# Designed miniproteins, single chains: the designs that were tried, part 14

Each design is a single chain, and the fold is of that chain. pLDDT is the mean over its residues in the fold that is shown.

## One batch from the design tools (miniprotein)

Design m485
Fold by ESMFold2-Fast:
Parts: C-alpha cells; structure tokens; sequence
Structure m485 (fold): chain A 73 residues (1-73)
C-alpha cells in the first residue's frame, strides 16, 4: 500500500527526530492499513515498530498494546 508505505517513511523520519510518540502513531496507522489489506506480516512488523516507538516515548501501555496486536497476527 502506497498509503501505508508513506506512513512508515514519515514515522521513520519522526523517530530519527526523537518525536517518538508521533512516530508510534504513524507506525500504528500503517499496521492498521496493512491489516485491512490482509497483509498480516507487514501489519505485525508495523505494530512492533509502533511498540518500540511508544517505549521510547515512555508510553508503556500503548507499547504493550502494539506488541499484543503483533503477537495475535
């Protein structure tokens, strides 16, 4: 998906800038799009990236939810 790929690129940019919460939100949205498209592997990878970004932001609850979503795929 071009939309999901664009979200991953923007999320990676925000992550490099230290804007971890915003990066996590974009990675999560990319995961949601991949899941809607039936790409469970790319969805799981995007949710794991969101989890890492949320951990860096100190948002351990959102990080945990992202890892749980990835594990269910």
Amino acid sequence: SAEAEALLREGSRLYREGRYREAGELFEKAGDIYLEEGDTLLAALAYKEAGVAYEKAGDFERARRMYERAAQL
Scores: mean pLDDT 92

Design m486
Fold by ESMFold2-Fast:
Structure m486 (fold): chain A 62 residues (1-62)
Amino acid sequence: DAELEREIAEALILMIEGVFNATKNDKESINSMIELLKKLAERYPEVRELAEEVIEKLKSKL
């Protein structure tokens, strides 16, 4: 179910943003989060815009 997969991917992206905001992150952790977000955006094009927004936010803290 493509719609369910999109909703799960969106929830995962928002969870990653939440973890980033709630925890102290080193450069390694931030880079790992960015790589995961890139993979989610590649696999689920429907969430690409949201993933790219979070990636840019994470990059601003490197």
Scores: mean pLDDT 79

Design m487
Fold by ESMFold2-Fast:
Structure m487 (fold): chain A 81 residues (1-81)
Amino acid sequence: MKKELLEKAEELIKKADELAKEAARLYDEGDYEKAAEKLKEAAELLEKAAELYEKAGDLEKAKAAKEAAERARKLAEKIAE
């Protein structure tokens, strides 16, 4: 059970990283609205990963994922302005 939680959390982290890279490309292209949307999606996946890491007992990875989610959310808000 804990192994499955860790695998799911890692998959969400990977998807969030892909979304963040897509957001960076969209920002470079001047599509700030879509860039902000992708960062918000990444933040949601990072928050879910943090919950799964916490359930698995990996509090350090849970904290890191939560902090990454907060950074992505703040960046999305700044870009959307």
Scores: mean pLDDT 86

Design m488
Fold by ESMFold2-Fast:
Structure m488 (fold): chain A 63 residues (1-63)
Amino acid sequence: MDKRISELEAEIKELEAKRDELERQNVLHVHQTGEVNQALLDEIKAIDTRIAELKAEIERLRS
């Protein structure tokens, strides 16, 4: 059980790091072009959804 929780926590950490990188890229894109990058925003939203799913799975495993 602990191994599965650790694997899920590791995946969340990787996704959070990717999310932070995409947010940084979008801020730079807006600064350079004056426009939002919709593809980056869509990817961030998908990552947020995945993180929520993984957190829910961890809570189920701890129950």
Scores: mean pLDDT 84

Design m489
Fold by ESMFold2-Fast:
Structure m489 (fold): chain A 62 residues (1-62)
Amino acid sequence: LASGLNEEQTKELLKKLAMELGMKEEEINEWLEKEGPEEFYKKLKEYYEKNREKYEEIAKKL
């Protein structure tokens, strides 16, 4: 998904994806600043998988 993107572009993409998943911008920035985009992607994937059913149920109710 980040193929051909530089680190800064990858960070922006991950921020947008995390916001779509319901993460707050402040929280996203904290993860990126502390861990970097690669570690943040791992956390984002884990967070999504853990809360996937919850987000799918919310989407179905809309």
Scores: mean pLDDT 65

Design m490
Fold by ESMFold2-Fast:
Structure m490 (fold): chain A 65 residues (1-65)
Amino acid sequence: SKQEVIERAKRLIAFMKERGRELDGARAAAQMMLDAGVSEAEVKKVLIEEGISPATANRILAELR
């Protein structure tokens, strides 16, 4: 389900953040959520909730379009 993918994405961001790879984690998580049909608005919300700045979240989504 989309909710299971969102939960997995949040765990991926946290895992990569503790390894100093936060931007790689955020990009991979965003791609995973988009591939699962999560809306750009919801993906941006999840990234921001996980500590990614709004500017960085917007840049990631623009690059994946």
Scores: mean pLDDT 87

Design m491
Fold by ESMFold2-Fast:
Structure m491 (fold): chain A 88 residues (1-88)
Amino acid sequence: SLEEQERARRIVELQKEAKDLGPLAEFLARMAGLTVEEIKELLKMSKEEQIDKLVERLKASPTRGKMTEEQARKFVEALLEAFEKEKK
């Protein structure tokens, strides 16, 4: 649909804008549709707040499919830990 095309275009633009913040930020823009400003705010939050916000965002996305909250939380936790290990 046109709405799906606009959503895809929006995600590509968000990913481009987040590119200079690093691979985690680029992935978050693509995966959760976060703006650069939202990503910068997220990275200042506690780990639990980051997880909660990303889980909420993923559950709200119809294009991501219907994940359980438990599945979304474990996915986000593993993702954030993997990127933190690579930053060292």
Scores: mean pLDDT 71

Design m492
Fold by ESMFold2-Fast:
Structure m492 (fold): chain A 59 residues (1-59)
Amino acid sequence: MEVLERAEERAEAALAQVRESGVHDVEEVEAQVERELERARELVAAGKVTPEQLAPLSS
């Protein structure tokens, strides 16, 4: 659970940086990251994936 929270926090901070840099594809990047995080949350909640498998996002 903590690993997921850290990954979400990190992703949000990264997206804020991308928005600030004026990247043309920022909207598509935001949508992609949000979909991936939502999928990860569903899999963890269903017990199909452990929080440890998301550790790379928090490192």
Scores: mean pLDDT 66

Design m493
Fold by ESMFold2-Fast:
Structure m493 (fold): chain A 68 residues (1-68)
Amino acid sequence: MLPDVEPLRSDPEHVRRVIEGLRAVRATTTDPEVRRAIDEGLELAKEGRLEEALRLVLETLRRVHDRE
């Protein structure tokens, strides 16, 4: 299961914007599921997995919305 593809770019600008986006979402919601996704997204962003981090948080937000 070792990927043979280059990791996502970890440009400081992109990393910072992803982190800011994650923190903004965390500030607008108190849902524990979203909060957990943001925590995991922050770890992914640190690893340079910016798209995975954003997708995780956005998918969790949609799920929380859809549970209405």
Scores: mean pLDDT 69

Design m494
Fold by ESMFold2-Fast:
Order: sequence, then structure tokens, then C-alpha cells
Structure m494 (fold): chain A 73 residues (1-73)
Amino acid sequence: MEKKKEEEERKKKEEEILEEVRKHYDLMISTSGLEEQEKARKESDEIGERIEEIDTEKLREELKKIVDEVRKK
């Protein structure tokens, strides 16, 4: 039996969401057009859905780090 599979799946999903969050924030900060803003909103909705689905404490902590780093800049 291997519990690494469960941890690997969770970590992979967390990394995917974290990468999407980073791209989303970068897009929101750098965008100046309506079309890009609409794309960012759709990404925000999709990211939110995935966060709610996974709902892990580690994901929340990593998300907070990204938000804090973005806010400091």
C-alpha cells in the first residue's frame, strides 16, 4: 500500500492552483484592457472553484504567501 499517491495528487493539484493564482495576479496587475480583465475574472472564478473543491490548509497557506508577496509590490 502507498499513501504517497494521495499526497502526490494533492500536491500536484495545489501546485497547479498556485501557478494559476500567480499567473492570475500577474495578469491583473499588468493588464490595462477590458478583454484581459474579463479573462482574469474568468480565471478567478475557475481558481476559486478549484480552491473550494480541494480546501486544504496547505493550499490556503501558500495562497496567502502569494497574496502577501503580490501586495508588498
Scores: mean pLDDT 68

Design m495
Fold by ESMFold2-Fast:
Order: C-alpha cells, then structure tokens, then sequence
Structure m495 (fold): chain A 109 residues (1-109)
C-alpha cells in the first residue's frame, strides 16, 4: 500500500464519521481538519465537528500496516452530547472502522 492509498482510506473513514456527526449536531455544524498525515506504513486524520454552542465531536482515524495486515483505529471524543447521541456516533465509528478495514484488506490483496 502507498502513502496515498493509506491517506485516502483514513480520509474516507473520517469523512463518513464527520457526516454522521453533522446529522447529530445539526446543519450549522462546522468540520475542521486538525491533522492529516501519511507514510507508506500509516495514515492519520483528525477532524473536529462543532456546532459553536458547546457541542462537538473529535474524530481520529488511524490506519496502520504491519506484518502485511491493515489495521484501522477510530476514536470519537464527544462534548455536550446526550448518551443516545454518543451511542449513535460510536455505532457509526464501528461501522466506519469495519468498512475501512475491509477496503484496506482488498487493497492489500
């Protein structure tokens, strides 16, 4: 896998999660890119989604290649959300991670 392919995997997963976070926070929510980096063995994307009213979600997607395997880690830190909204974003994070790992496995084959 190339650095460009790993960067695309991380960006696609982070983008899907940012879209899910905007559905929770509302149409006025802003997405800010905090970090984006890639090498031939790893990529990381960090996005912040904030409504400017004390609610936010910080999304971290990390893609790593080790021993011929692609591993995807997705973390979501929430602020000002209800337990139900938090659960919805964690479910979306699990789905985004699984989709990115499946695509990473396909690209590595």
Amino acid sequence: LSAEELARLAADAAGRLAAAAREVLGPDARVTALRARATDTSAEVVLEVSDGRGRSAVITVRVEVADGRVTVTVEVETRGLSAEQEAALRAAADAARAAAEAEGARLAA
Scores: mean pLDDT 87

Design m496
Fold by ESMFold2-Fast:
Structure m496 (fold): chain A 116 residues (1-116)
Amino acid sequence: AVTLTESGGGTFAEGGSATLTGKVTGLDLADSTISWGMQRPGEGPRGLAVMSADGKTVGFAPEVAGRATISRDVAANTAYLHLSNLQREDTGVYYVTVTAADGASYAGAGVPVTVV
């Protein structure tokens, strides 16, 4: 079975930074597309960052462009999202989605982030 576990959430100061971690088991990240999204209560999910399976192409949503970094550690089979200069609007539940080479997608349950 494929399992995704997010960590690194919590309460952060406005203007601070947060690093979110997505540990993956049962699927090799080296052959998978990684995306990070977030959702506020009562809203639909929004995509924030994406990294291609080869790690060479990255994309960011306008609301986090210039403040976000997406990365992976293939040996640790772990995905990361780093957010700097945190805004109150960054408050929400963050989740990693991993899409395998065969097109199957897996998402974690999410981790809450609160900016005060």
Scores: mean pLDDT 86

Design m497
Fold by ESMFold2-Fast:
Structure m497 (fold): chain A 58 residues (1-58)
Amino acid sequence: MEVEPWRVLILATALKGKPPMTREELIELAKRAFNVSDEEAEKLVDTLVKLGLIELAD
């Protein structure tokens, strides 16, 4: 029920070679990959952006 640091690392690594995605696309990806709620997926995506690990598309 909390954003785990290992989830941040896994998602960041998975996205390293991919084109930028929208915030909505990243939230859906996180929900599917980790079977988490909308709230947890949003926290995960926002954390990745805040840490500079990914860039958001338009």
Scores: mean pLDDT 74

Design m498
Fold by ESMFold2-Fast:
Structure m498 (fold): chain A 59 residues (1-59)
Amino acid sequence: GELYVAVKDVPKTTPQMLELKKGDVVEVLRVVSDEWWLVRSLTTGEVGYVEKGSLEPLP
């Protein structure tokens, strides 16, 4: 999938969400809605949902 980088720290507020730190790289697995994406962390290998606004495309 496409690679994105977290532009801010993302807390895990539900079991389905992914915790990220600013600068973590993720692979987009599925676009679920305009606001929420299913991603995999390349740092931890964990999969979960994150808000799209927390991510920017990796060049």
Scores: mean pLDDT 82

Design m499
Fold by ESMFold2-Fast:
Structure m499 (fold): chain A 78 residues (1-78)
Amino acid sequence: AMAREEANRAAIQAVKAASDGDVETAIKYIDRVLEAGGPAFAAGTIQAAIDVARENGHKEVAEALEKYAKERGLELPP
């Protein structure tokens, strides 16, 4: 389905941006994931992005994404 394909592409870009330390681009693509894939898929994408940001030393990106999820009532997976 178009929405799923769109969400998958956006999720890949969000995680890549988080890995690169680009919080603005990560949030841009997470907004797209939320629009196309819905809240559960967006929550999964945010958690993946937080994990790669932390692994690459981008604490500020991880904190921004955690705040994004909390402000939107998105429950991050365990």
Scores: mean pLDDT 85

Design m500
Fold by ESMFold2-Fast:
Structure m500 (fold): chain A 138 residues (1-138)
Amino acid sequence: SLPVASKEEIAFVYILAGQAYANQGKYDEAIKSYELALKIDPNNAWAYTNLGYAYLKKGEYDKAIEWYQKALEIDPNNARAYFNLGLAYEKKGDYEKAIEWYKKAIELNPSLEPIVKPRIAELYEKLGDKEKAEEVRK
């Protein structure tokens, strides 16, 4: 007989299905797949991060923030969740919080600096702080 898949393996399959739907722009179907993964594995930070991203892509920024915060309760070192929190706050026009979370993302994953530093510089310009914008670009 073939071995039975673990709960973690079944949750992983639902996360992959959700990512496939999200790649097609089918965010409602992606959300349903991630919710199924979380029913099986409620402590899956990756499912919460992907659920937050689907809500972010739908323009539901407050829900996106809620799910990224859930991911960070499980995995406080999730650089992707901090980066996506920065994006959600940026989309809401809360530039100071966006900068805070972007800085936390690059602290945890310095390889994000080429993507994140230009965003932080632009947000400092939007806040009227040209000196900090130029400092970040160096």
Scores: mean pLDDT 90

Design m501
Fold by ESMFold2-Fast:
Structure m501 (fold): chain A 91 residues (1-91)
Amino acid sequence: LSPEEFEKEVLRGVAVIALAVIKVTTEKSDLPEEQRQAILEEVDAAMDAINAGDYEKAIEEVSRLAQLAREAGDEETARIAENVKKILEEM
């Protein structure tokens, strides 16, 4: 791998791990089922987009994820999602 390719793989891994943390935290949360399901669906959509190499789509999905988390009052999840967006913007 070139240094640039290695850096992108590391950033991709960090983004995926952060989304996995959101998924686990949301599954264990006491959020209303409708809000929990909506957040989990956006996490899966973001992960699918990253796996497909569609970073523009992934950025859209994590932006929705951050909005849904804020609407649910989960500021920590919203912050993590915004950090994932910043990472994806480096791709």
Scores: mean pLDDT 86

Design m502
Fold by ESMFold2-Fast:
Structure m502 (fold): chain A 85 residues (1-85)
Amino acid sequence: SFNDIFLEVSSEFSKQPIWRDAGAGKVSYETVKQLVEELAKALLEKGVPKEKIAQFLFNTAEALEDVGADKLAEALREVAEELLK
């Protein structure tokens, strides 16, 4: 399922040190946005429709704001909006 692809790709990306630092607010917004764009690109290459990727990014952003990862959440929303253009 697409959810299985989301979990696999997100897990692979999240184990990278730079993603941990992004979640902790230690990385510039521009770098965080680039990381999210690379995540979206990986999902597109796996055949996930852009509308499903955007929905996943919006849902993840809401969850991340609840735990105070506001910069990462903002980057997720921005990339999701760009995918739908």
Scores: mean pLDDT 79

Design m503
Fold by ESMFold2-Fast:
Structure m503 (fold): chain A 100 residues (1-100)
Amino acid sequence: SIEELIKKAEEYEAKGEEAEAKGDLETAAKYYELAGKYYEEAGKLAEKQGKLLEAAELYDKAGYYYRKAYELSGDKKYMEKALEAGIKSGLLYMEVALSK
């Protein structure tokens, strides 16, 4: 379910924050990647269910955590994922605005 995927994302978000607070940037980046992945999967499921606004918000969260993974790791693959998630979020917000 969407709720189960969000719960998983929130668990990894919390683990990333703990690792970052301890100065373990490599572990923090990995957990933020996992948070981004689960928010992305939740967004995809919301989109399939026609919940376009919720999907847009979830893709936006995915992009945020992929960006944090990039900032801590320097690995450009995370920036690419963040950009893809941000574009998807923007397109969904546009669709919601146009269809009311």
Scores: mean pLDDT 88

Design m504
Fold by ESMFold2-Fast:
Parts: sequence; C-alpha cells; structure tokens
Structure m504 (fold): chain A 86 residues (1-86)
Amino acid sequence: DLERALELLREAIAAARAGDLETAQRHAGEALVLARNALQAAGDYASADRVVAAVQAAWAALRAGDLETAVAHLEEARAIVEAARA
C-alpha cells in the first residue's frame, strides 16, 4: 500500500529530524518493503528500483549518523512514491 509507505516515510523523516535514529530506521525499513512490493505488483519496476536505492541510501546515512543526508534521501523516496501513485 503506497499510502501506508508514504505515512511511514513521513514518520521516518520526522524521526530523523528529531535525532531518533531507531524510529527513523524502523519506519524507513517498513516503508521500503511496502513501497517495493506495491510498485512491483503494479509492474512499475523502475520506480521500485529508485525507491529501494533512495531508502537504502537513507538507511546507510542513518547508521553513519548523517541526519542531513538521511533526510534528503527519505524526501527523495517520498517524492518517488508520491509521483508513482499519481
């Protein structure tokens, strides 16, 4: 469900901005699974690959403590999902 993935991405961005790395990582991971599965089920493999790459980059930045980079990649993932559901 792309709507649920967007909700989780918004929560991940808010958590990352607050410095709550555990919550940001958890919500980003949940959003990745939901968005990938929904986009693949719709046959949109290009958007699925792009959102996977963006969330994985955000996840790596969160593990490194780079909150600015993490937020940028989460916002990128959000934009991809919003465009794909339109």
Scores: mean pLDDT 85

Design m505
Fold by ESMFold2-Fast:
Structure m505 (fold): chain A 70 residues (1-70)
Amino acid sequence: MPPEAPLSEEERRIAEEIGRELRRIGDGVQLALEGRRAGKEGNKEKAEELLKKAEELGLKLSEEEKKEIL
C-alpha cells in the first residue's frame, strides 16, 4: 500500500514545491561541474555553454568563479 499522506493540503504543496526546487538546483550544480571539467579539458566553448545553462536554472556564479571554470 502506498504510505498515507499525513500532511495537510498546504504542507503537501510546499513539500512538492521544495522537491521541484531541489531537483532544479541539483541540475544546475551538475551543469556547473560539467562546465568546470570541460574548461579544464580546454573546451572553453562547451564550458561557457554549460555555465550559461546552469545560470538559466538559477545558479549564481561570481566573475571570479567563472574565470576559474573557464
Scores: mean pLDDT 72

Design m506
Fold by ESMFold2-Fast:
Structure m506 (fold): chain A 62 residues (1-62)
Amino acid sequence: MTAEQSGTTRLSEEELREEIDEGVRALVRAVAKTYERKHKDPEEAKEFEERQLKILEEARRK
């Protein structure tokens, strides 16, 4: 149990889940776009995005 009080912003369970889902999707898009820019290969970018989405789906199940 962490008893840290300095400027704590608390979200409800529902709000936290929404924030996480939105943040995760935004992160995946940003990473995929960055990867495409570096390699300029849409196939590699798609494969990378697919792998990341699989990892995120597995993490959400936890």
Scores: mean pLDDT 67

Design m507
Fold by ESMFold2-Fast:
Structure m507 (fold): chain A 90 residues (1-90)
Amino acid sequence: SRELLEEAREKLERAQEAAEKGDFERAVEYLQEAKELLERAYELTGNPAVKVAVDVADQAQRAAEKGDGRRAALLARAAKRLVERALEDL
């Protein structure tokens, strides 16, 4: 649980950095990895913040796929903050 959330947080941070640099292919890859980790964490914790983080990361991925780096970075950062809150609840 904690390990999955920490890894998801790192992936979301990498996704934000990639989106800010215009590396949308890498941003999408990191967001997909983060979503998989968050879905597994939600199955273990039932924490609503983790579920919202999955939805926000999905929105970030769609923004990155459209080449909207500003929106992708903002949404990745928002998902990361939700994960940080979930970590505080453990």
Scores: mean pLDDT 89

Design m508
Fold by ESMFold2-Fast:
Order: structure tokens, then sequence, then C-alpha cells
Structure m508 (fold): chain A 72 residues (1-72)
């Protein structure tokens, strides 16, 4: 299930998210690192999340960061 897969990926990326939370990097760079890790881990899930964010009217900054990751 997509919902189960999303939860598993969130759980596996939780240590990275906690490490980034302790970092002094700008928020934009933290999100780039996180989404790059997500993309490298599961490209299809990354694309599905990006689609969901666009459909849900989510934060435009997050959408731009995800699109930047897709462009390398």
Amino acid sequence: SKDEEGKKVEEELEPLAKELGKSTLPAEEKWKIYFKALYEKNKELFEEILKKLKEGGADEELIKIMEEVLKE
C-alpha cells in the first residue's frame, strides 16, 4: 500500500530528519538534503509525494525544492 510505504520511508528517514534538526544549515538546504535522500531511496514515492503536495496546495517553497532535486 502507498500509505504503508510512505510511513516506512518516513520512519527510515527519521534519523536523518533528527540529524538535520540539530544542524546549523539553512532550512532550504536541510529540505534539499532530506528530499534528495528520499529521491535516492524511492524515486516513485518521491514523485507521488510531489504530485500530492501540488494537488493539496502545499507550501510552494517545498514544491520548488523538490523540483530542484529532480533537476539535479
Scores: mean pLDDT 75

Design m509
Fold by ESMFold2-Fast:
Structure m509 (fold): chain A 90 residues (1-90)
Amino acid sequence: KVFEELKKKLDEMREAGLEAYETNDPEARRRFLLKGTELLSLAEKYYSKEDVERISQLLTKAVQALQNRDREGLEKAFDEIKKLLDEIEK
């Protein structure tokens, strides 16, 4: 169940991030950052410190990609977070 919640938060973060990229809307960017924080907080409750650190680094890459207007980097960061969540939940 926690994995489903984490994937939902990742999807919400991705949607807000892509909206922020396309519209340059500060409110969409704020939602993107909020969803990232929610994802990390949820992971901290259920995952190891090492896995949380890995997630945190990928979330930082997503934030940097959005700041740099790098759509490919943003999509890649989301794909890597999803793969990491899938790996942890094996």
Scores: mean pLDDT 86

Design m510
Fold by ESMFold2-Fast:
Structure m510 (fold): chain A 74 residues (1-74)
Amino acid sequence: SMEEFAREADAAAYEIGVAVDLVVAKRTGSVSPEALEKLEKLLDEIQKAVDAGDVETARKFYEEARKLLEEAEK
């Protein structure tokens, strides 16, 4: 159904968003190595949630990643 496809697309968008944020953070050096490691673990959890079709879990880890990025800003 379109609703199922939309949920899968939303979950994939969370994964892509965090992956892009990680690349930017690594290239700009704006985030500590410890925070980068936490972000990579959160991205892995988002990827697992996406693979399982669990959009709510993917969103929760995405929100944690966003908060971590905001707190790690110099």
Scores: mean pLDDT 79

Design m511
Fold by ESMFold2-Fast:
Structure m511 (fold): chain A 84 residues (1-84)
Amino acid sequence: SHMEELRRRAVELLREAAELSRKQGNDTLAKIAENLARRVEEGDDLDLVAAFAYMTAAIARKMGLTDVAEKLQEAADLLVEASR
């Protein structure tokens, strides 16, 4: 269940990104990260969720939310690995 562990870790990182976004006052980014975590748990296409997570990380980085961006990017990397 290496793939199951990767998915679980990705969900944890997406939830951490959501909580950090909320604490930093970015409710929109928090909702996006929460939605991505839910999609992973619901069994959605991991490559598609990873693509959205990478895009969201790039947006967060451009906004100066580096900690959020790092968690989103790490989650996306794990989802890509889990999809292979």
Scores: mean pLDDT 90

Design m512
Fold by ESMFold2-Fast:
Order: sequence, then structure tokens, then C-alpha cells
Structure m512 (fold): chain A 89 residues (1-89)
Amino acid sequence: SREEFEKFLEENKEELEEADKRFLEIAKAFKEDKSFYEKMKEKVEELLELLAKAAEAYEAEDYEKAIEYLKKAIEKAKEIYEEMKKYLE
């Protein structure tokens, strides 16, 4: 239900706030290094696809799938952030 989706957002507020901060750091890294952007392009496209699927599920009122895709997107964002840290040291 929509209420379950809202509850998911509230229960995962800390992870979502961390993901937002990570996105800003990733965006900054892409501006500083074109080579890093090229290396990460495929993973960023996967992340965007997961977010698009989450949005489609939400629009279809399939809140269970929307939550599933958001969880996968959060995990993909963590992977991108860890790769960024290793690349930048």
C-alpha cells in the first residue's frame, strides 16, 4: 500500500539521507575526472534503470515492487560510492 511505501521511506530515512550525500560526492568526482566518469558510466546507468523501475512500480500502485527496486538502487549507489573511494583513495 501507499502507507507501507511511506513507512519504508521513514524506516530507511538514514540510508536515504546517506545515499543523497553520496550522490553529491559522486557528481563532484565526475566533474573532476572524465576517466572516472567513463569507468562508472555503466553502473550509473544500472542505478538510473533501477530508479526508473521503482517509479514505474509506484505509478502502477505496486508498492511492494517499488520498495524492492529502491532497495536495489540504494545498494547500487553504495557500490558506486565504494568504487569512487577506491579510485580517489
Scores: mean pLDDT 78

Design m513
Fold by ESMFold2-Fast:
Parts: sequence; structure tokens; C-alpha cells
Structure m513 (fold): chain A 120 residues (1-120)
Amino acid sequence: DKAAQAKAEADAAIAEAETAAAALEGGAKALKSLAKKYKELLSKEELEELEAMAEELEAMAERLRELIAEVKAAKTTEELEAKTAELKAAVEEAKKLLKKAEEKIEEALKKAEEAKKEKE
């Protein structure tokens, strides 16, 4: 029936969102660890950019966790469909943010490794 189909679609969206939230949380930890480890090798501006991105990842992960809870708490098929759509949209935003974080981590690692070899 329509309710069973909406539940199946919600469960799939929750699984994708849980994966994305975990990846965002991992990315935030990686960014913070990188900033702490290389604080003497990276510029103040570069360190601030890493910290700011980590905060964006943590905020997005929290938003996904909240939306997952809202989907699970939905009392009607209409509410479930609406909350599932919000969750799917948030997951797409999360994927874009994760790609930016991966690129920033790679850039920062290359800069830190080069600076380390120069004894800066």
C-alpha cells in the first residue's frame, strides 16, 4: 500500500543519510586533527579555513541526525513523505560539502608536507 511504500523509501533515505552523517563527522575530525598536527606549518588563515570547514561538516551532520529523527517520528504518510524529501535534499547538500572537504584536506596535506620538508 502507499504507507508501506513511503516507509520503504524513508528507510532507504535514512540509510543514505546515516552514511553521509558518519562521513561528515569523520571529515570534521580529520580537518581538526590536521589543523592541530600542522598548526606550526600552516598559515593562520589556512588553519582558520580548516576549522571553519570542520564546523560546517559538524553542523550538517547534526542537521542530518535531526532530520533522520523527524522521519522516524512521522505520524502520517504525508508527514513521512515530506520529511523524507527534506532528508534527501539535505543528503545532496552533504555530498557536495564532503567533496569540498576532501579537496581541502588533500590541499592542506600537500602544503603541510612541503612546509615540513623546508623545516617551516
Scores: mean pLDDT 88

Design m514
Fold by ESMFold2-Fast:
Structure m514 (fold): chain A 95 residues (1-95)
Amino acid sequence: EEALAHLDEALRILREVAEQLKRYGSPEALRHVEEAIRHVVEAKNALQAGDKEAARSHLRRAIEHLEKAYEVAPPELQDKIREALEHVRRALDAV
């Protein structure tokens, strides 16, 4: 499924970003990235269960957290957060 492929790529990028944010000492950005990861995982579980409305709700929450993460992240990580955000948006459009 196209939506699942985008979410898997978003999770790959976000887990890398979370590790880098720990090294940068950016706890606010890290918190938002970790919340986005949680919502993306919950969206994947909802899609696999056939619950498209729950999936859309979790993806919207992930987008909110990634937008906040982008605002407070170090400039060096902003492009990776934007890339993950684009994958989550494309997943939402594919649901």
Scores: mean pLDDT 91

Design m515
Fold by ESMFold2-Fast:
Structure m515 (fold): chain A 60 residues (1-60)
Amino acid sequence: MKAMEEAIRKAAKESADVFAEKYNLSEEEKEKLEKEIYKAALSGLPTSLETRRKERERRE
């Protein structure tokens, strides 16, 4: 099971939700952003720290 991929997917969705709310993105733009964040996070494991930070800030 690839738990890290699941965590990245969840973080990407949450990040896209935050940006969509702040910048009034359309549902289509939100989906594109979510996919881009997920792709970028998978290609650069060090960037997973950024997605974890955004998840923490979202809860705060």
Scores: mean pLDDT 68

Design m516
Fold by ESMFold2-Fast:
Structure m516 (fold): chain A 56 residues (1-56)
Amino acid sequence: MSGEEAVELFREALETGDEEKLRLAEREIVRNYILTGDLASAEEAGRLAREYKAKP
């Protein structure tokens, strides 16, 4: 799974509240960062998490 695909899975998990998908997406984002240095996908995931937490 690419970093971009992992970010999309993370967004879907946040929208549906699916804890298993959230865990899988987090693992794939971390894996891409470690293996390829894909910090952009990690940063985008962090932005999405903050956005969803801030929603009333």
Scores: mean pLDDT 78

Design m517
Fold by ESMFold2-Fast:
Structure m517 (fold): chain A 65 residues (1-65)
Amino acid sequence: MENLKKGIELYLEGVKAMIEKDYEKAIELFREAIKLLENVPQGRSLVEAARELIKIAEKRIEEEK
């Protein structure tokens, strides 16, 4: 339960960082969310979403250099 709640909180903070175009921060937040959620069946869809958003953030960093 605690890992699910904390993972959701980190995922939402990652989304905020994406909106703010702080892609490096977003990637770190999504990585921490995945770490907490990857062993929780209820978090599986959020892990998939976070992995996809990390790929998007990485591409944005490359495009804005």
Scores: mean pLDDT 83

Design m518
Fold by ESMFold2-Fast:
Structure m518 (fold): chain A 58 residues (1-58)
Amino acid sequence: SLMEKAVELAKELLEKGYTADQVIKRLVEEFGLSREQALEAVRKAILSLEGPDEPQVG
């Protein structure tokens, strides 16, 4: 899904040292996401990098 790709890209950019604001702008530009959707993707990426709980396997 588009959101899953956005979260994946957000994780990569954050690991490369981009700020959350820069990542939000990139997601809006590349995927056409709203600012709110891009913010959600960044939040999920940060949570995954900070201390990930086991995600449900699908």
Scores: mean pLDDT 78

Design m519
Fold by ESMFold2-Fast:
Structure m519 (fold): chain A 73 residues (1-73)
Amino acid sequence: MSKEELLKEAEKYVDRAEEIARQSPNRLEAEIDLAFAYMLYGLAKRETSLEKQQELVDEIKRLVDELEARMAA
């Protein structure tokens, strides 16, 4: 996977987190997780190592999937 592909994948997950935050009854909790997703995305954009960038993107995916699961519960 290229650097560009990793960042596009991360963007999709951040977009999902934004949608979840907008629809969440626990908006404050969702907004905090969204802020953390934005921070990780910023780090991923600045990362020069593909390995470390993949780790950051995987963390974003994990965070967003967990947020989605919590908001559905």
Scores: mean pLDDT 80

Design m520
Fold by ESMFold2-Fast:
Structure m520 (fold): chain A 59 residues (1-59)
Amino acid sequence: MSEKFKKELEKLVEEAKQILAYAESGDPSLAPAEFAAMSEEEQQQEVRVAQAFLEAVNE
């Protein structure tokens, strides 16, 4: 994989982990600021996407 692709993937993994940490703990300070600005429906969709993404890349 290219180095740019790897960096982008690592950033997405980090953001997904933050979103899931928020969903599991309920602590809004763990969520990215952009995520906190989303609607509740968009936040729920992002949590589902983050779960699926992390299951695909994490064991």
Scores: mean pLDDT 72

